# Designs tried in a protein design run: designed miniproteins, single chains, continued (2). Part 72

Each design is a single chain, and the fold is of that chain. pLDDT is the mean over its residues in the fold that is shown.

## One batch from the design tools (miniprotein)

Design m6484
Fold by ESMFold2-Fast:
Structure m6484 (fold): chain A 73 residues (1-73)
Amino acid sequence: MSEEEFEAEVYLALGLIYLALADKMASNPKVPKEEVIEAYKKAIELFRKAEELGHPDAPRYVEEAEKRLKEIE
C-alpha cells in the first residue's frame, strides 16, 4: 500500500466515523439540527478528500452523505 492509498483509507475511515455520528445525532431529538448538518458536511468533506486520493468507495459515500444531508436541510 502506497502512502497515498493509506491516506485515502484514513480519510474514508474518518468520513465513516462522522457519517455514523451524524446518523446517531439525527435520531436524537435533543441534538440541534445545525449540529447534525455540520456532522454530515464534515463526513462529505472527508469522503471528498478520499475520492481525490483515488479511493474507489469514496464516490458512493459522498452520494449517501449528501442524500442524508438533503433530507434534513
Scores: mean pLDDT 84

Design m6485
Fold by ESMFold2-Fast:
Structure m6485 (fold): chain A 88 residues (1-88)
Amino acid sequence: SNEEIAEREAERLLSLPPEEAVQLLEQAAERARELGKKFPKIDPEVLEELLRHLGRAGEAARARDKAALVEELTKSLELWEEAAKQVA
């Protein structure tokens, strides 16, 4: 399911101008940073890995590399779910 979500999101991002796609991924990274500030009990390693994969997704979006973008978005979704479990 995360891979299917990542595939749809990758197609959406790649349909946008590169600057817009990168801005959306930077907004996702900003939300992750805010989540960490609001819930300091989240494992900082999970947040660090999430930000790392979102950064790589931005590079894949610039390169128009759909396969890499899907991989990095799939990992980002898994890490986001892990962070969410820690605050539920």
Scores: mean pLDDT 88

Design m6486
Fold by ESMFold2-Fast:
Structure m6486 (fold): chain A 51 residues (1-51)
Amino acid sequence: ATEIQVPALPELRARAYAEFIKQNPGDEGAQEIIERLANDDERDYVRQLLA
């Protein structure tokens, strides 16, 4: 398991979340991270990083 560093900047935070999700594919909690993102651009960016 890898610890997530949660940056203050939304763009860097999205990258950190994407890496966590890549390391935990299919985890319900990881999927909910995307759903909890308040910014549509940030959610789309995380999805792009996962592709």
Scores: mean pLDDT 65

Design m6487
Fold by ESMFold2-Fast:
Structure m6487 (fold): chain A 76 residues (1-76)
Amino acid sequence: SERQELQRELNELLDIMREKEKEVTAAKKQAERASKLDPNKGKELQEHIDALNKEITELSQRMAELSEKYSELEQR
């Protein structure tokens, strides 16, 4: 059903988002350590964090759209 398809897609996107959030947390810890030892490596890690945050923002927008559609199907 369309509801089951949307639920599956939402669950997949949620899992991807959680993995990216974990990667951001790990990268932030590495960037803090790296900045104390090598400022250039800290900058590279910050650029990676910025890229991940952009991907998370895009996933959040997609999930919001699908969540709204799922809610509409539940009301019908």
Scores: mean pLDDT 82

Design m6488
Fold by ESMFold2-Fast:
Structure m6488 (fold): chain A 92 residues (1-92)
Amino acid sequence: SAAKEEEIRKELEEEVEKLRKELKLNDKEVEELIKKLAEDVKKLLEGEEVPEPVKEIVEIRKYAQEHPDMSLEEKKELQLKILELIKEYAKE
C-alpha cells in the first residue's frame, strides 16, 4: 500500500541519516542512498530480485512487526543490525 511505502521510506531516511557521519556522506549521497534503498525495497515487495542486504532488512522489519512484545533491548539490537546491513549495501 502507499501508506506502507511511505512508512518504509521514512524509516530508511532516519537510518541513513544516522549513518551520514560514519560513512562521510554528503547531502546528495544521502539522498541517492535513500532513493536506491527505497527502489530495491519496492522491487522486493513486487517479487523482483534485489541485493541480499535488502532482503535481510525487510525480513528483520517483518519479524519486529510480528513480535511487538519483544524487549526494548532486542528492538535496539535489530535496529543496529539494520544499520550494519545498510552499510554493507552502501559499500557495494
Scores: mean pLDDT 82

Design m6489
Fold by ESMFold2-Fast:
Structure m6489 (fold): chain A 62 residues (1-62)
Amino acid sequence: SMIQQRLNELVKEVLTHIHNSDLPQEKKNQLIAEVQKVRDEGLETGDLEGAEKKLNEIKEEA
């Protein structure tokens, strides 16, 4: 679906940003878990806008 494709693209972008950050591995693991939760919720609800907002907030933390 279009929402699945777009959400997966955003998730890849945010995960790449987290992996390239200078954060401790424990904090990276925490943020990665949050990204996965947002992805799963977005796929379940179809709320792409809500998922994008949350993913952007996680990206800003990294």
Scores: mean pLDDT 85

Design m6490
Fold by ESMFold2-Fast:
Structure m6490 (fold): chain A 80 residues (1-80)
Amino acid sequence: SVAERVLESLKEGAKTFTNNALAFYKDEKDLKIIEDILEEIYKNLKENVKFTPEQEKEIKELFEKILKAVKSGDISILDE
């Protein structure tokens, strides 16, 4: 389904996004900007794609891992 393809693309892109975010991350203000970007991505996807509750949970968990990785400077969190 489109939802499965989109979720897979988000997972594949997560490391690249996190590396780019880490290159610019300096303080808590930058973390909020990154969080707002992820929220906007989710909102835009939700408008056009029907996710199952399980897929929505996976997206939220992925975004939480991205934020944790950026905050800690540890990209290996994405491999958990």
Scores: mean pLDDT 81

Design m6491
Fold by ESMFold2-Fast:
Structure m6491 (fold): chain A 63 residues (1-63)
Amino acid sequence: GALEEQIKALAKGQLELLGKHLVPEGTIEIEEVDETTLKATATGPEGTYVLTLNIETGELKIE
């Protein structure tokens, strides 16, 4: 519903900000893995970070 879309939009914004903090001059790609899981791939000159966020639990994993 509309609320779920707003929560996803806010979560995507937070992942983009975190990714830019980790790789300021890098690229960030955000993917919806499923209805509750977002994945951000932040790629910079020194490497790649993979951020996985569950929007229902708020659990964030960084690899």
Scores: mean pLDDT 80

Design m6492
Fold by ESMFold2-Fast:
Formats: sequence, structure tokens, C-alpha cells
Structure m6492 (fold): chain A 74 residues (1-74)
Amino acid sequence: MTLSLEELTEGVKALAEYLAKDPSAPEELRELAKELYELLAQGASMEELREKMKEYPEQLVKQFALLMTEILEK
């Protein structure tokens, strides 16, 4: 699946807000969403976001991407 920078920005913002309101959400997912949201707020590029995601476990990044895609799909 291919995500544009605009779609990724929208997805990260939506997911970060969703996770912040859900107390049962895994803390690691919330931290990842927060870090990516802060980078996007600072004008980070797609490449910088991908490099940041490499600092997290692959399973967590895959779960994050799946949830973000579901939110963007409606």
C-alpha cells in the first residue's frame, strides 16, 4: 500500500488523537503516534518519518500502519 505525505499526515493526526482518548490503547502505539505527530508539526519529510519509525519494533510499526490505514478508509 502506498501512502502520500498528505495521507500519512492526516492518518498520524487522526490516530494520535484516537489513541490519546483511548486509555486501553498500548502505550508504545501512543508514544509512536506522538513522536510522528511532533515531527510532522515541525515539517518533517516522509524520509525523516520513515527513519524515526526504524527506531521502533517492526511489529509496532506494522500495527500502527494498519490502524492508520483503517482510519483513513473511514
Scores: mean pLDDT 74

Design m6493
Fold by ESMFold2-Fast:
Structure m6493 (fold): chain A 74 residues (1-74)
Amino acid sequence: MRSPEEVRESVETALAILREHAAHLSVAALRRLFDELREGVANNPTLSEEEKEELLARIEREEAAVLAAARAAA
């Protein structure tokens, strides 16, 4: 992930896939995938701090909802 536009599209695609597959993934797998996505964005040297903050907020919002639902179901 390099350009801000490409990073945003990648994040949106990953979040859509995670939401669609949440019921078929273990809580451990979901946590790992969200953690990897967040770390990838947070530690990307190409992104400005403003871009990182926006994308991380979006990821955290979706992560909280998906993980809460998955944990409740387990």
Scores: mean pLDDT 75

Design m6494
Fold by ESMFold2-Fast:
Structure m6494 (fold): chain A 77 residues (1-77)
Amino acid sequence: MKKEELNKRIEEAKKLADEIISLVTDPEVAEQIRKTVEEGIEEIKKLYEQGKFDEALRKADYLIDSLNELLEQLKKK
């Protein structure tokens, strides 16, 4: 079920964003990350509503990968 798969990815992205924000000490950087993730989720939902399910899933995967990369950079010391 494509909607269930998309919802799982959106929740994963939100969880990653929350973890990243918890590690960021600069409130401006935290706000920028929050806004970027919210805009990304909005675009993913829009693609799903347009029936572009595979494109929505790919974009969700890309967002998750980008957030994982950022989290690794923040853990670098």
Scores: mean pLDDT 81

Design m6495
Fold by ESMFold2-Fast:
Structure m6495 (fold): chain A 92 residues (1-92)
Amino acid sequence: MEEIEKELEEARPELEELGFSEEEIELIKKGALAEAKGDPETVKEYVIELIKLLVGEEWAEKYREILEHPEVTPELQELLKEISAAIKKKLA
């Protein structure tokens, strides 16, 4: 846990320089801490909010639908590909 906090604090100036907002950075921190505490419901909510901020509400809604129907693997793969591409574009 302290190692994650140290990495996040060391990365904070770089994340800000890359265009991440304080809100996005705080969601990343809260998500990582919730995962370490074993709270999957809270992690899901932070992931949905982060997706909304990074790639938009449409993708956040699609992710919620996938969570209700976890066996829809082709749609999940498409979403993960789009999130990956959007993050790479945001970081470029």
Scores: mean pLDDT 68

Design m6496
Fold by ESMFold2-Fast:
Structure m6496 (fold): chain A 59 residues (1-59)
Amino acid sequence: KQDEISKLESAIAMYQDELEDLEATGKVAPPQLAKALSAEAAEIRAKIDKLLEQINEMK
């Protein structure tokens, strides 16, 4: 289905996959890079939360 909710759910799934990859990479990365990856992970979490809120508003 290609409705707006489906598009938002696909975006959330993409961000969740990126979040997991960033967290896995951060565990083996040098300290300075790990800090940058943690910051990016936090931003992705915020984006996921915003998309979930939009889906709830569309219900």
Scores: mean pLDDT 79

Design m6497
Fold by ESMFold2-Fast:
Structure m6497 (fold): chain A 130 residues (1-130)
Amino acid sequence: TPKEQVEMEFAARAVNEMFTIAIRYLKGEISFEEAQARLDEIIEDVRKVIQDEKLVKAMETFAEVLLDLLQKAEKYKIERSEMIAVLERGRELFNERAKTVQSIEELIGTIELVLAHMQIELNIMIDQKK
């Protein structure tokens, strides 16, 4: 439906904005606290605009996992440039898949796929440093 398309386009834009915030943090342009606050603002906007509760929950999970990945990368001393590359690949995968999604359910699946890929890549990098 036209309403569903508007919600999907808003969600896709919000995902890209969350990637931009995380990358800005890794570049040293903003603090972790500022990155967290900006992600919280995006999720507040998501809750106001998106009516689909399952999509809202997927977006909330995306923000939470993204922050966790940033903290885990710092804890295990992953180079910031390597973590930027992980996020840039995740963004590319998201945008490639988002072009072909036809439903909110498919968009949620794409968000979950991107999170899984980023988590796997980070875990491999951590294991290679042992």
Scores: mean pLDDT 91

Design m6498
Fold by ESMFold2-Fast:
Structure m6498 (fold): chain A 82 residues (1-82)
Amino acid sequence: MSPEEEARRAAEEAREAGRRLKELVENDPENVTGITGEALRAIGSGIHAGIAAGEGPEGRRAMEEAEKALEEAGFKARMGPL
């Protein structure tokens, strides 16, 4: 696929992973394994989005949303440059 499509998909994956992580923390906080799994997905997708989209607004926003979800879960992870 085109670089633009790859960047869009990566940003969407990061956004979705962050949303799922936030949902798990809010609705099932005792599911430590599930939270950890989604946190790792959010980190991976955020890195992918950052690489594919660079410092573009959409990629940065997706990384920020994933980072906020990780902070909500009690992790202090950072995803790419601000």
Scores: mean pLDDT 63

Design m6499
Fold by ESMFold2-Fast:
Structure m6499 (fold): chain A 85 residues (1-85)
Amino acid sequence: MEAQFEASLEKALEDLGLSEEEKEEVRRLAEELFPKALEEVKKAIEEELKAGLLTEEDYTEEDIERMARMVAYSEAIKKLLEEKK
């Protein structure tokens, strides 16, 4: 699942027209942002579970990690695009 997600994300970066150097910068930034993203995603899921909007079956540990990775990469891309201005 994670490998498939990485492949899909790599294609998205290609579609954005990023250079290999810019892709490496995105990966570096995403790695730095991942622990914070993981904490934020876990917190958000816990709040939704308490509100009865989600069940334990809706999210596995793998799903949480995947969502956190997506958040981290989204923030990394945003920062890179802000630097390109």
Scores: mean pLDDT 72

Design m6500
Fold by ESMFold2-Fast:
Structure m6500 (fold): chain A 73 residues (1-73)
Amino acid sequence: GPALGEAGGRAVRALEAEGRETWSIEEVLRLLREAGASDEDIALVRAILEAKGRETVTLEDVERAIVEAITRR
């Protein structure tokens, strides 16, 4: 499948196109899965986003979580 960086880029563009301020973690993870992220990469992004202790995340939160997940590989 595509690398997390490519899948993450596609997911971020989809989120930007919606013009929303926040998304649920599950919505973000669904978009990453649809973009071709692996189950392992999705689990890493989930852990990073959940560590923030919030039910919803911003675009900046998602972009930073993807970069952190790539760094953990």
Scores: mean pLDDT 81

Design m6501
Fold by ESMFold2-Fast:
Order: C-alpha cells, then structure tokens, then sequence
Structure m6501 (fold): chain A 74 residues (1-74)
C-alpha cells in the first residue's frame, strides 16, 4: 500500500510518543499538534489519512476526541 503524504514533524512526534508511552500510546490531534508544531487541522487530516491506509488505529474517547495509535504494518 502507498503511504499517504504526512509531515515529517508529525511522523517524528508519533515515534517519540511510542518511545515515551509504548506501542499502545494513544494521541489526540491536538497533542500531536503541540508535539510537532503543525496546525491541528493539518494534523487531524493527515492522521485520518494514515488511519484509512491502515497505519494508525482511530478511536474516540469519552469527550468525543479522536485518538490515534500506531499499528504494525501489514
């Protein structure tokens, strides 16, 4: 599968979160925006594209916030 276009800053932020919190780390688009310095609207769109490509798992927390977790590549 082709990897969707993603900011290197967002990819680096995801790797740091996994290193910090482990493979089950779940991050909101807002948290990734803070870690990467990329606007939250851009982060949200790119994270959804990664989830559609099967690279991230998308879930919703109790506050209705979308959270993303890294998945093993198929």
Amino acid sequence: MERPKVSPKIEAALKRAVARDGADARLSARELAELSGVPVSTVSRQLRALAEAGLLEESVDAAGRRLYRARPAP
Scores: mean pLDDT 72

Design m6502
Fold by ESMFold2-Fast:
Structure m6502 (fold): chain A 94 residues (1-94)
Amino acid sequence: MEEVREILKRILEEVKKLSPDGVATIEQIEEVLEKAIEEIEDPRLRGIMLAAKGFMLALLESENPDGVVTHEQLEEIMEDALEVAELLVEELNS
């Protein structure tokens, strides 16, 4: 799970670089997620991150109908996505 945490941390930092005013678009977040996942060579880890991406984007879209997200809200959703990824890792290792 350290790898998932590090990837999510990098995504958050990249989104912060693209949106220094503290607010990002869902499209910017999706692009950063797609680029980060594309760099993953392990097919298991890639699958976990694709599931985490789907979960994050679904929550972001449902909570932000205007398509705009604060860094604080993104950070909270990333914490939720990490919990989902941890459950998937437990299932795959069983």
Scores: mean pLDDT 81

Design m6503
Fold by ESMFold2-Fast:
Structure m6503 (fold): chain A 93 residues (1-93)
Amino acid sequence: GPSAEELLRRLRELRRRARKLYKEALEKIKKADLPATTYTGYVLRVIGLYLEIERLVRKAEEALRRGDIESALRYVDEVERKIKELEELIKEI
């Protein structure tokens, strides 16, 4: 399987991608001229997904520090899944 070093590089790339998508989502919400309640709903969903991604990244980093490559791989897979959810949410806006 992948080395701890390869997984750390992958996590750094996924974190950068998530941050870019987070900024793009908030900018798209601002430009969409949505009703206040719809605007608030999308903002909360975007923030919630981004915070969950950050939490999963921290769990993956912790697993790597203790040498648990299997758990780290599962968290990386979950991060990729949550990033895909954020991309789909951006399409809804």
Scores: mean pLDDT 89

Design m6504
Fold by ESMFold2-Fast:
Structure m6504 (fold): chain A 55 residues (1-55)
Amino acid sequence: RPATRADIDGLARYLSKVLGVDETKVRDVLTKILEQRPNATIGQVLFEAAYELLK
């Protein structure tokens, strides 16, 4: 299913813990990706955010 704004808070906490990155920074990246890709699935958003945060 497409990711929604309600998913961002949970995904930001999850990815922040997994990657050791500040939750606010993760949230900003997730929000930007969702705005650029409003039909992206949760998996696609997580993949793109992880790529952005690890480079």
Scores: mean pLDDT 76

Design m6505
Fold by ESMFold2-Fast:
Structure m6505 (fold): chain A 96 residues (1-96)
Amino acid sequence: LADELREQADRLKKQGKTKTAEAAYKLAETLEKLEKTPERENIGRLAVESLKYYNDGDYSKSASSLTSAALIAMSSNDEELLEKLVELTKAILEES
């Protein structure tokens, strides 16, 4: 998952979406450092899915997947991942 997030971040950086790429790299680093749980794996998968849709121009599906990731982080009280998902959302809104 962390490597898949970095691959999507590399695509964003090549498109000039530098802030979104930076936020995605930080999310990948955080996921890699944290203890593996089913909730964190689901957050990571949904974040990858969101960035794939965003890179492909499907902003609606991107927003849906990112919202789902944030809701899992909120329900599991995962403050570190929630913070990184909020920063990613801010970056997307600034560069869209």
Scores: mean pLDDT 85

Design m6506
Fold by ESMFold2-Fast:
Structure m6506 (fold): chain A 65 residues (1-65)
Amino acid sequence: SRDELLEEIRRLLLEAGLSEEEAERIVRMIDQGKGSQAGALLVNRYHLSDEQLARIGELEKELWK
């Protein structure tokens, strides 16, 4: 479900070292269709690895099928 995919994205963000507040903000952006803006923050502010970004990107693709 959509909620399960968003919760998995949140979990991955927390594992990547984001706070609960930061993860919630990113999840909300993705949920609102601002995935490109969220991705830019994950690279430029939070410095996620290519592996972490790829996993989140796969979940985003599944979310919007």
Scores: mean pLDDT 85

Design m6507
Fold by ESMFold2-Fast:
Structure m6507 (fold): chain A 115 residues (1-115)
Amino acid sequence: MDVKPSERKKVVYITASAPEEVVEELKEQLKELGWEDQVEFREGATPERSVRETAEEIVEELRKGKDVIILGKRSDVDKIVDAMRELDPRVEILAVATEGVGDDVVALVYVTLEE
C-alpha cells in the first residue's frame, strides 16, 4: 500500500469518440480516488482539432506540473500518446484502463511527465 494520491492538478481530455456512459463512469472513479476537486475537463480531438494539436496542448499542461487523463477510442488515444512522446520523451503512462473487446475498445490512460 505505497500508492499515495498525486497532489498534482489533473486535466481530463475527452475525445469526440468517447461514449457518454464511459464519461459518467470516469467521473465516479475520480470521486472514489478523491480527485474530483483536482480535475479539470477539456475537449480532446475533434473534427476541427488534429491529434497533433491535442498532443501539443496536453504536453504544455504536463510541463506546467499537471497530470493528464485521456479518454476515447483506443486507436485515438494511442495516436495522441505517440504524438506526445514525439514532442517530449519524458511522457510516462502510469495507468491504463480499457472497456470492451476487439478493435473498438475504449481506453483511459493516466499520463505524467517524469521529472
Scores: mean pLDDT 73

Design m6508
Fold by ESMFold2-Fast:
Structure m6508 (fold): chain A 88 residues (1-88)
Amino acid sequence: AAAAEEALEKEIEKLLEEREKKMKEVGKELPSLEEMKAQLRAAAAELRRLGLDDLAAELEDILANSHSAEEMANAALRLQYRRYQEEL
């Protein structure tokens, strides 16, 4: 269990590094904190509409506990990766 979590965290870190590298290459900046909050709120509402209450609750937790756009983006990516691994 711990070894699998460590492997997943390392994979997430690699993706975050690749994303930062690509952002620097293309000159695109991360959306503002308020823009990220608006996007995640809309996503959580849509997930609840679709009956995916557990996933919506996880996004709402990210909204409540994140203090920066980067932190929100990292937490959302971690959630997406965890859900992807669950389907495997």
Scores: mean pLDDT 67

Design m6509
Fold by ESMFold2-Fast:
Structure m6509 (fold): chain A 66 residues (1-66)
Amino acid sequence: MIEELERLLALAAILNPDPAFQAKLSELARAVEEGRYDEALALLETIAPQLPPELAARIRELIERL
């Protein structure tokens, strides 16, 4: 589960090289790593419009299952 989430976050980083997006994505990854899942979901909602809808939905699903 977490390995799949890490792969999807890496894919998101490749798809959007914007520094501000990269910073938020790093915050999201850290929140997940530290077990702060509510914060991770809040961070995901801030970057979701910059992601393909399918990718955002899958990342949300994986975090919600943790």
Scores: mean pLDDT 82

Design m6510
Fold by ESMFold2-Fast:
Structure m6510 (fold): chain A 86 residues (1-86)
Amino acid sequence: AAALKAKWEAAKKKQAERQPILRKRQEELVKKLIEEAKKLLENPVLSDVMKKNLENLVKQAEENPDDVIIIMRLQAQIENAKGIVK
């Protein structure tokens, strides 16, 4: 079970790397997420800890735009920050 899940995730990452269309969509998604995160960093309601975590994830996403795990973590942190701001 765990081995199949690991192979599936590795295959998805490899497929994204090989397919230019999927890579381009991922780059556009990463760019949008980074822009949203930077806007959230300007909000004074967010704690310093959340801002630092968000800044670290933005940096990691800029350095590794093909890393699905980093992108998912960035999305989750943005959604959490939006929940606090509302």
Scores: mean pLDDT 75

Design m6511
Fold by ESMFold2-Fast:
Structure m6511 (fold): chain A 78 residues (1-78)
Amino acid sequence: KEKEIKEVLGKAAEEILKASSAEGQIAAMRVLSEAGEVTEESLKKAVEAALAAETDPARQAKVREIYEKAMEEVKKLK
């Protein structure tokens, strides 16, 4: 289950970065780099940082959608 959770979180981090603006990517990558790994906690902080830097409502909505879907999958794996 730990391997599957890590896979879901890693994929979500990649999709969030691709959906984010350059400013959102920089903010999220800073959080993830400081954490050293993608966990539920570090992904949540990265999403919060990306959303704070994001000015496009459509990108904000997409980032939230990706994050929420990933958290639902993680809950199913626990």
Scores: mean pLDDT 82

Design m6512
Fold by ESMFold2-Fast:
Structure m6512 (fold): chain A 94 residues (1-94)
Amino acid sequence: SISPEVSELLREIQRLYNENAPDEEIFRLQLELLRLLGAPQSVLDRLEEVGKKDAEMAVKIASAVIRAILEGQVAQLEDLFDQVLASIEKYKQS
């Protein structure tokens, strides 16, 4: 089962999304959730860097990572992290 803290953050993120809150605010809670879920610090650091330049892109990437972790797709998680990292690197080079 999902922990109470994870459940609370998921509900808050959904609330902000439904209220059309700024992407920067949604992304802040997504980072907190990813930390709680045990996402690697290197991925978190890269996501924060993307978020400083393009909060909308950061929210989209973070949403994909959160979904994969919550659905227990651990076999695909490494591939997704690699895709996320490649997307972040491409964004920085563009």
Scores: mean pLDDT 77

Design m6513
Fold by ESMFold2-Fast:
Structure m6513 (fold): chain A 82 residues (1-82)
Amino acid sequence: KLEELIEKLEEAIKKLEEYQKTKDKSDFEEAIKLLDEAGELATELNLPVEVKELLRKAKLALVQEKIEEAIEYLKKALELLK
């Protein structure tokens, strides 16, 4: 459901912001899991290509440990959903 997707994206952003402060790898790993789940939901809900592209860019940024860029992509995705 759309609400579940929004919740997962908000939680992922929160985990990434905590990771920037604490450097706790568990927050980073949980954020990746939440983003993967959000990507699957975005496909299931047939969301606009722009949203799906932002989620893919966020995941690529996380793989490259560009945490600030990942957070910005996720915030842009949320803006399009709200």
Scores: mean pLDDT 84

Design m6514
Fold by ESMFold2-Fast:
Formats: structure tokens, C-alpha cells, sequence
Structure m6514 (fold): chain A 58 residues (1-58)
């Protein structure tokens, strides 16, 4: 199960695209992606994905 944490609120999402949409709706700068209880990535400004300290464009 995938979740996104935005400003301390945890929301279940079916995809990274859903997490990005939620961040844009909330005007959030950061969202942490959790899968099976583990942090897998961080979304920054809804346009950058950070994995293991490396940044990739969305």
C-alpha cells in the first residue's frame, strides 16, 4: 500500500501522480512517499523526486 505524508497528514494513494496532484491541491512543498511502512521517496515542489539523496525530475 502506498501513502503520501503531507504536512503531517497521511493519505493513501494509488500512484505517484495522485500524490503529486494532492500536493498541488494543498500547495505543499514536500511529500514523503511511504510503501509498506517504509519511506521510498520524497516529492519536492511536485516536480522533483528524491531517492537516497539523489534528485530526479518528475
Amino acid sequence: MMEVVIDGETVSVGSIDEAVKLMKEKKAKRGDLIQDGKLIATIIDGKTLEVDGKRYPL
Scores: mean pLDDT 80

Design m6515
Fold by ESMFold2-Fast:
Structure m6515 (fold): chain A 94 residues (1-94)
Amino acid sequence: MDTLRSLDPRAFLKAIREALLAAGVPQELADKIVDELVFRGGPLFAPQIIAEALRRGELTRAQVDAMLEKLRELGVPQEIVDEIRAAVDEYLAR
């Protein structure tokens, strides 16, 4: 099931950027993550990009958890937040 494809890409990109900044991610890194999302074709790639940033040590697990909570507060449906969390966790377990 691919709930991420049903999102308005522009609204989601804005929410991701605001959530990253709220989680204490530096603006330069938040902007790079958003640019990577745009380049890769939008919200569907968010879990992969987040997992890759975690593997590189660019993001911490605590920052990702805080970002996901903030996405929910910004109006991203809980089901989509849960889908992103599960996909990130699956990529990290590989």
Scores: mean pLDDT 79

Design m6516
Fold by ESMFold2-Fast:
Structure m6516 (fold): chain A 55 residues (1-55)
Amino acid sequence: SRLEEMIQRLEEVKATLERFLEAAKAAGDDKTAALHAQSIKNTESQIETLKKRMA
């Protein structure tokens, strides 16, 4: 379904952001790490909203 496709795309975005967060942490870039962490939280919120529409 279209909702499943949107969830899948957001899960892929989240995975990419998690890799960027890991890289920022490894580099000691706390500011960039915090920005990526916030983007991950926003993406998780969107995924949960879409999953609630499927329930």
Scores: mean pLDDT 86

Design m6517
Fold by ESMFold2-Fast:
Structure m6517 (fold): chain A 96 residues (1-96)
Amino acid sequence: MSEEELIKRAVELVKKIEEELPNLPESKREGFVELSLLPIAFEIARFLLGKSEEEKEKFLERIRKALKEAGVSEELIERFIAEVKGAIAFIEAATK
C-alpha cells in the first residue's frame, strides 16, 4: 500500500468519526472514538514497523497536516496520533 493511499484512508476515517460525534450522547463518544481508531492505527503502525524514528515522525506529521487540512479538530488529530504511537510501541515490544 502506498503512503498516499494510507494517508487518504486515515483522513477519510477520522473525518467520518468527527462528523458522527455530534450525533452521539457524550457518554458514548469516548468508546466510539477508541474503537473506530484502533484498526487504522494498527494498520499504520504495521506500515511503519522497521522504519527509523525520523521516518515515523515525518509520516505522522504528514497525517497530522492532512487531517488539519480536512478540517478535523486538533483534539481528535492528537488522539489519533497517540493511538498510532501506542500501536507502534505495542508491536515493537512484541518483537524485541
Scores: mean pLDDT 81

Design m6518
Fold by ESMFold2-Fast:
Structure m6518 (fold): chain A 88 residues (1-88)
Amino acid sequence: SDRDRTIDNISRNMIPVSRRLARRYGISPRVAAAAIARIMMRRTGMSRSQAQRILRMTYGVSPRTSSRLLRRSRPLADRMMREIEREM
């Protein structure tokens, strides 16, 4: 489906984008990836299960670990969103 193609495309680009943001914010790439996934949930209506699938496909994290990463990344995602809104 078009939704599955979108998720696959996002997953392929997640590693380079998350590594770049990890360097910018001084955090792990997994936490950066979780923050990106939270931003996509907020801006595009992506479900939590789709966000967890992206984290599994990119960094091989379990569903339980993905849930914890998504929770822990909330403050970073909120900060990144404010920075994006300022630059647009």
Scores: mean pLDDT 78

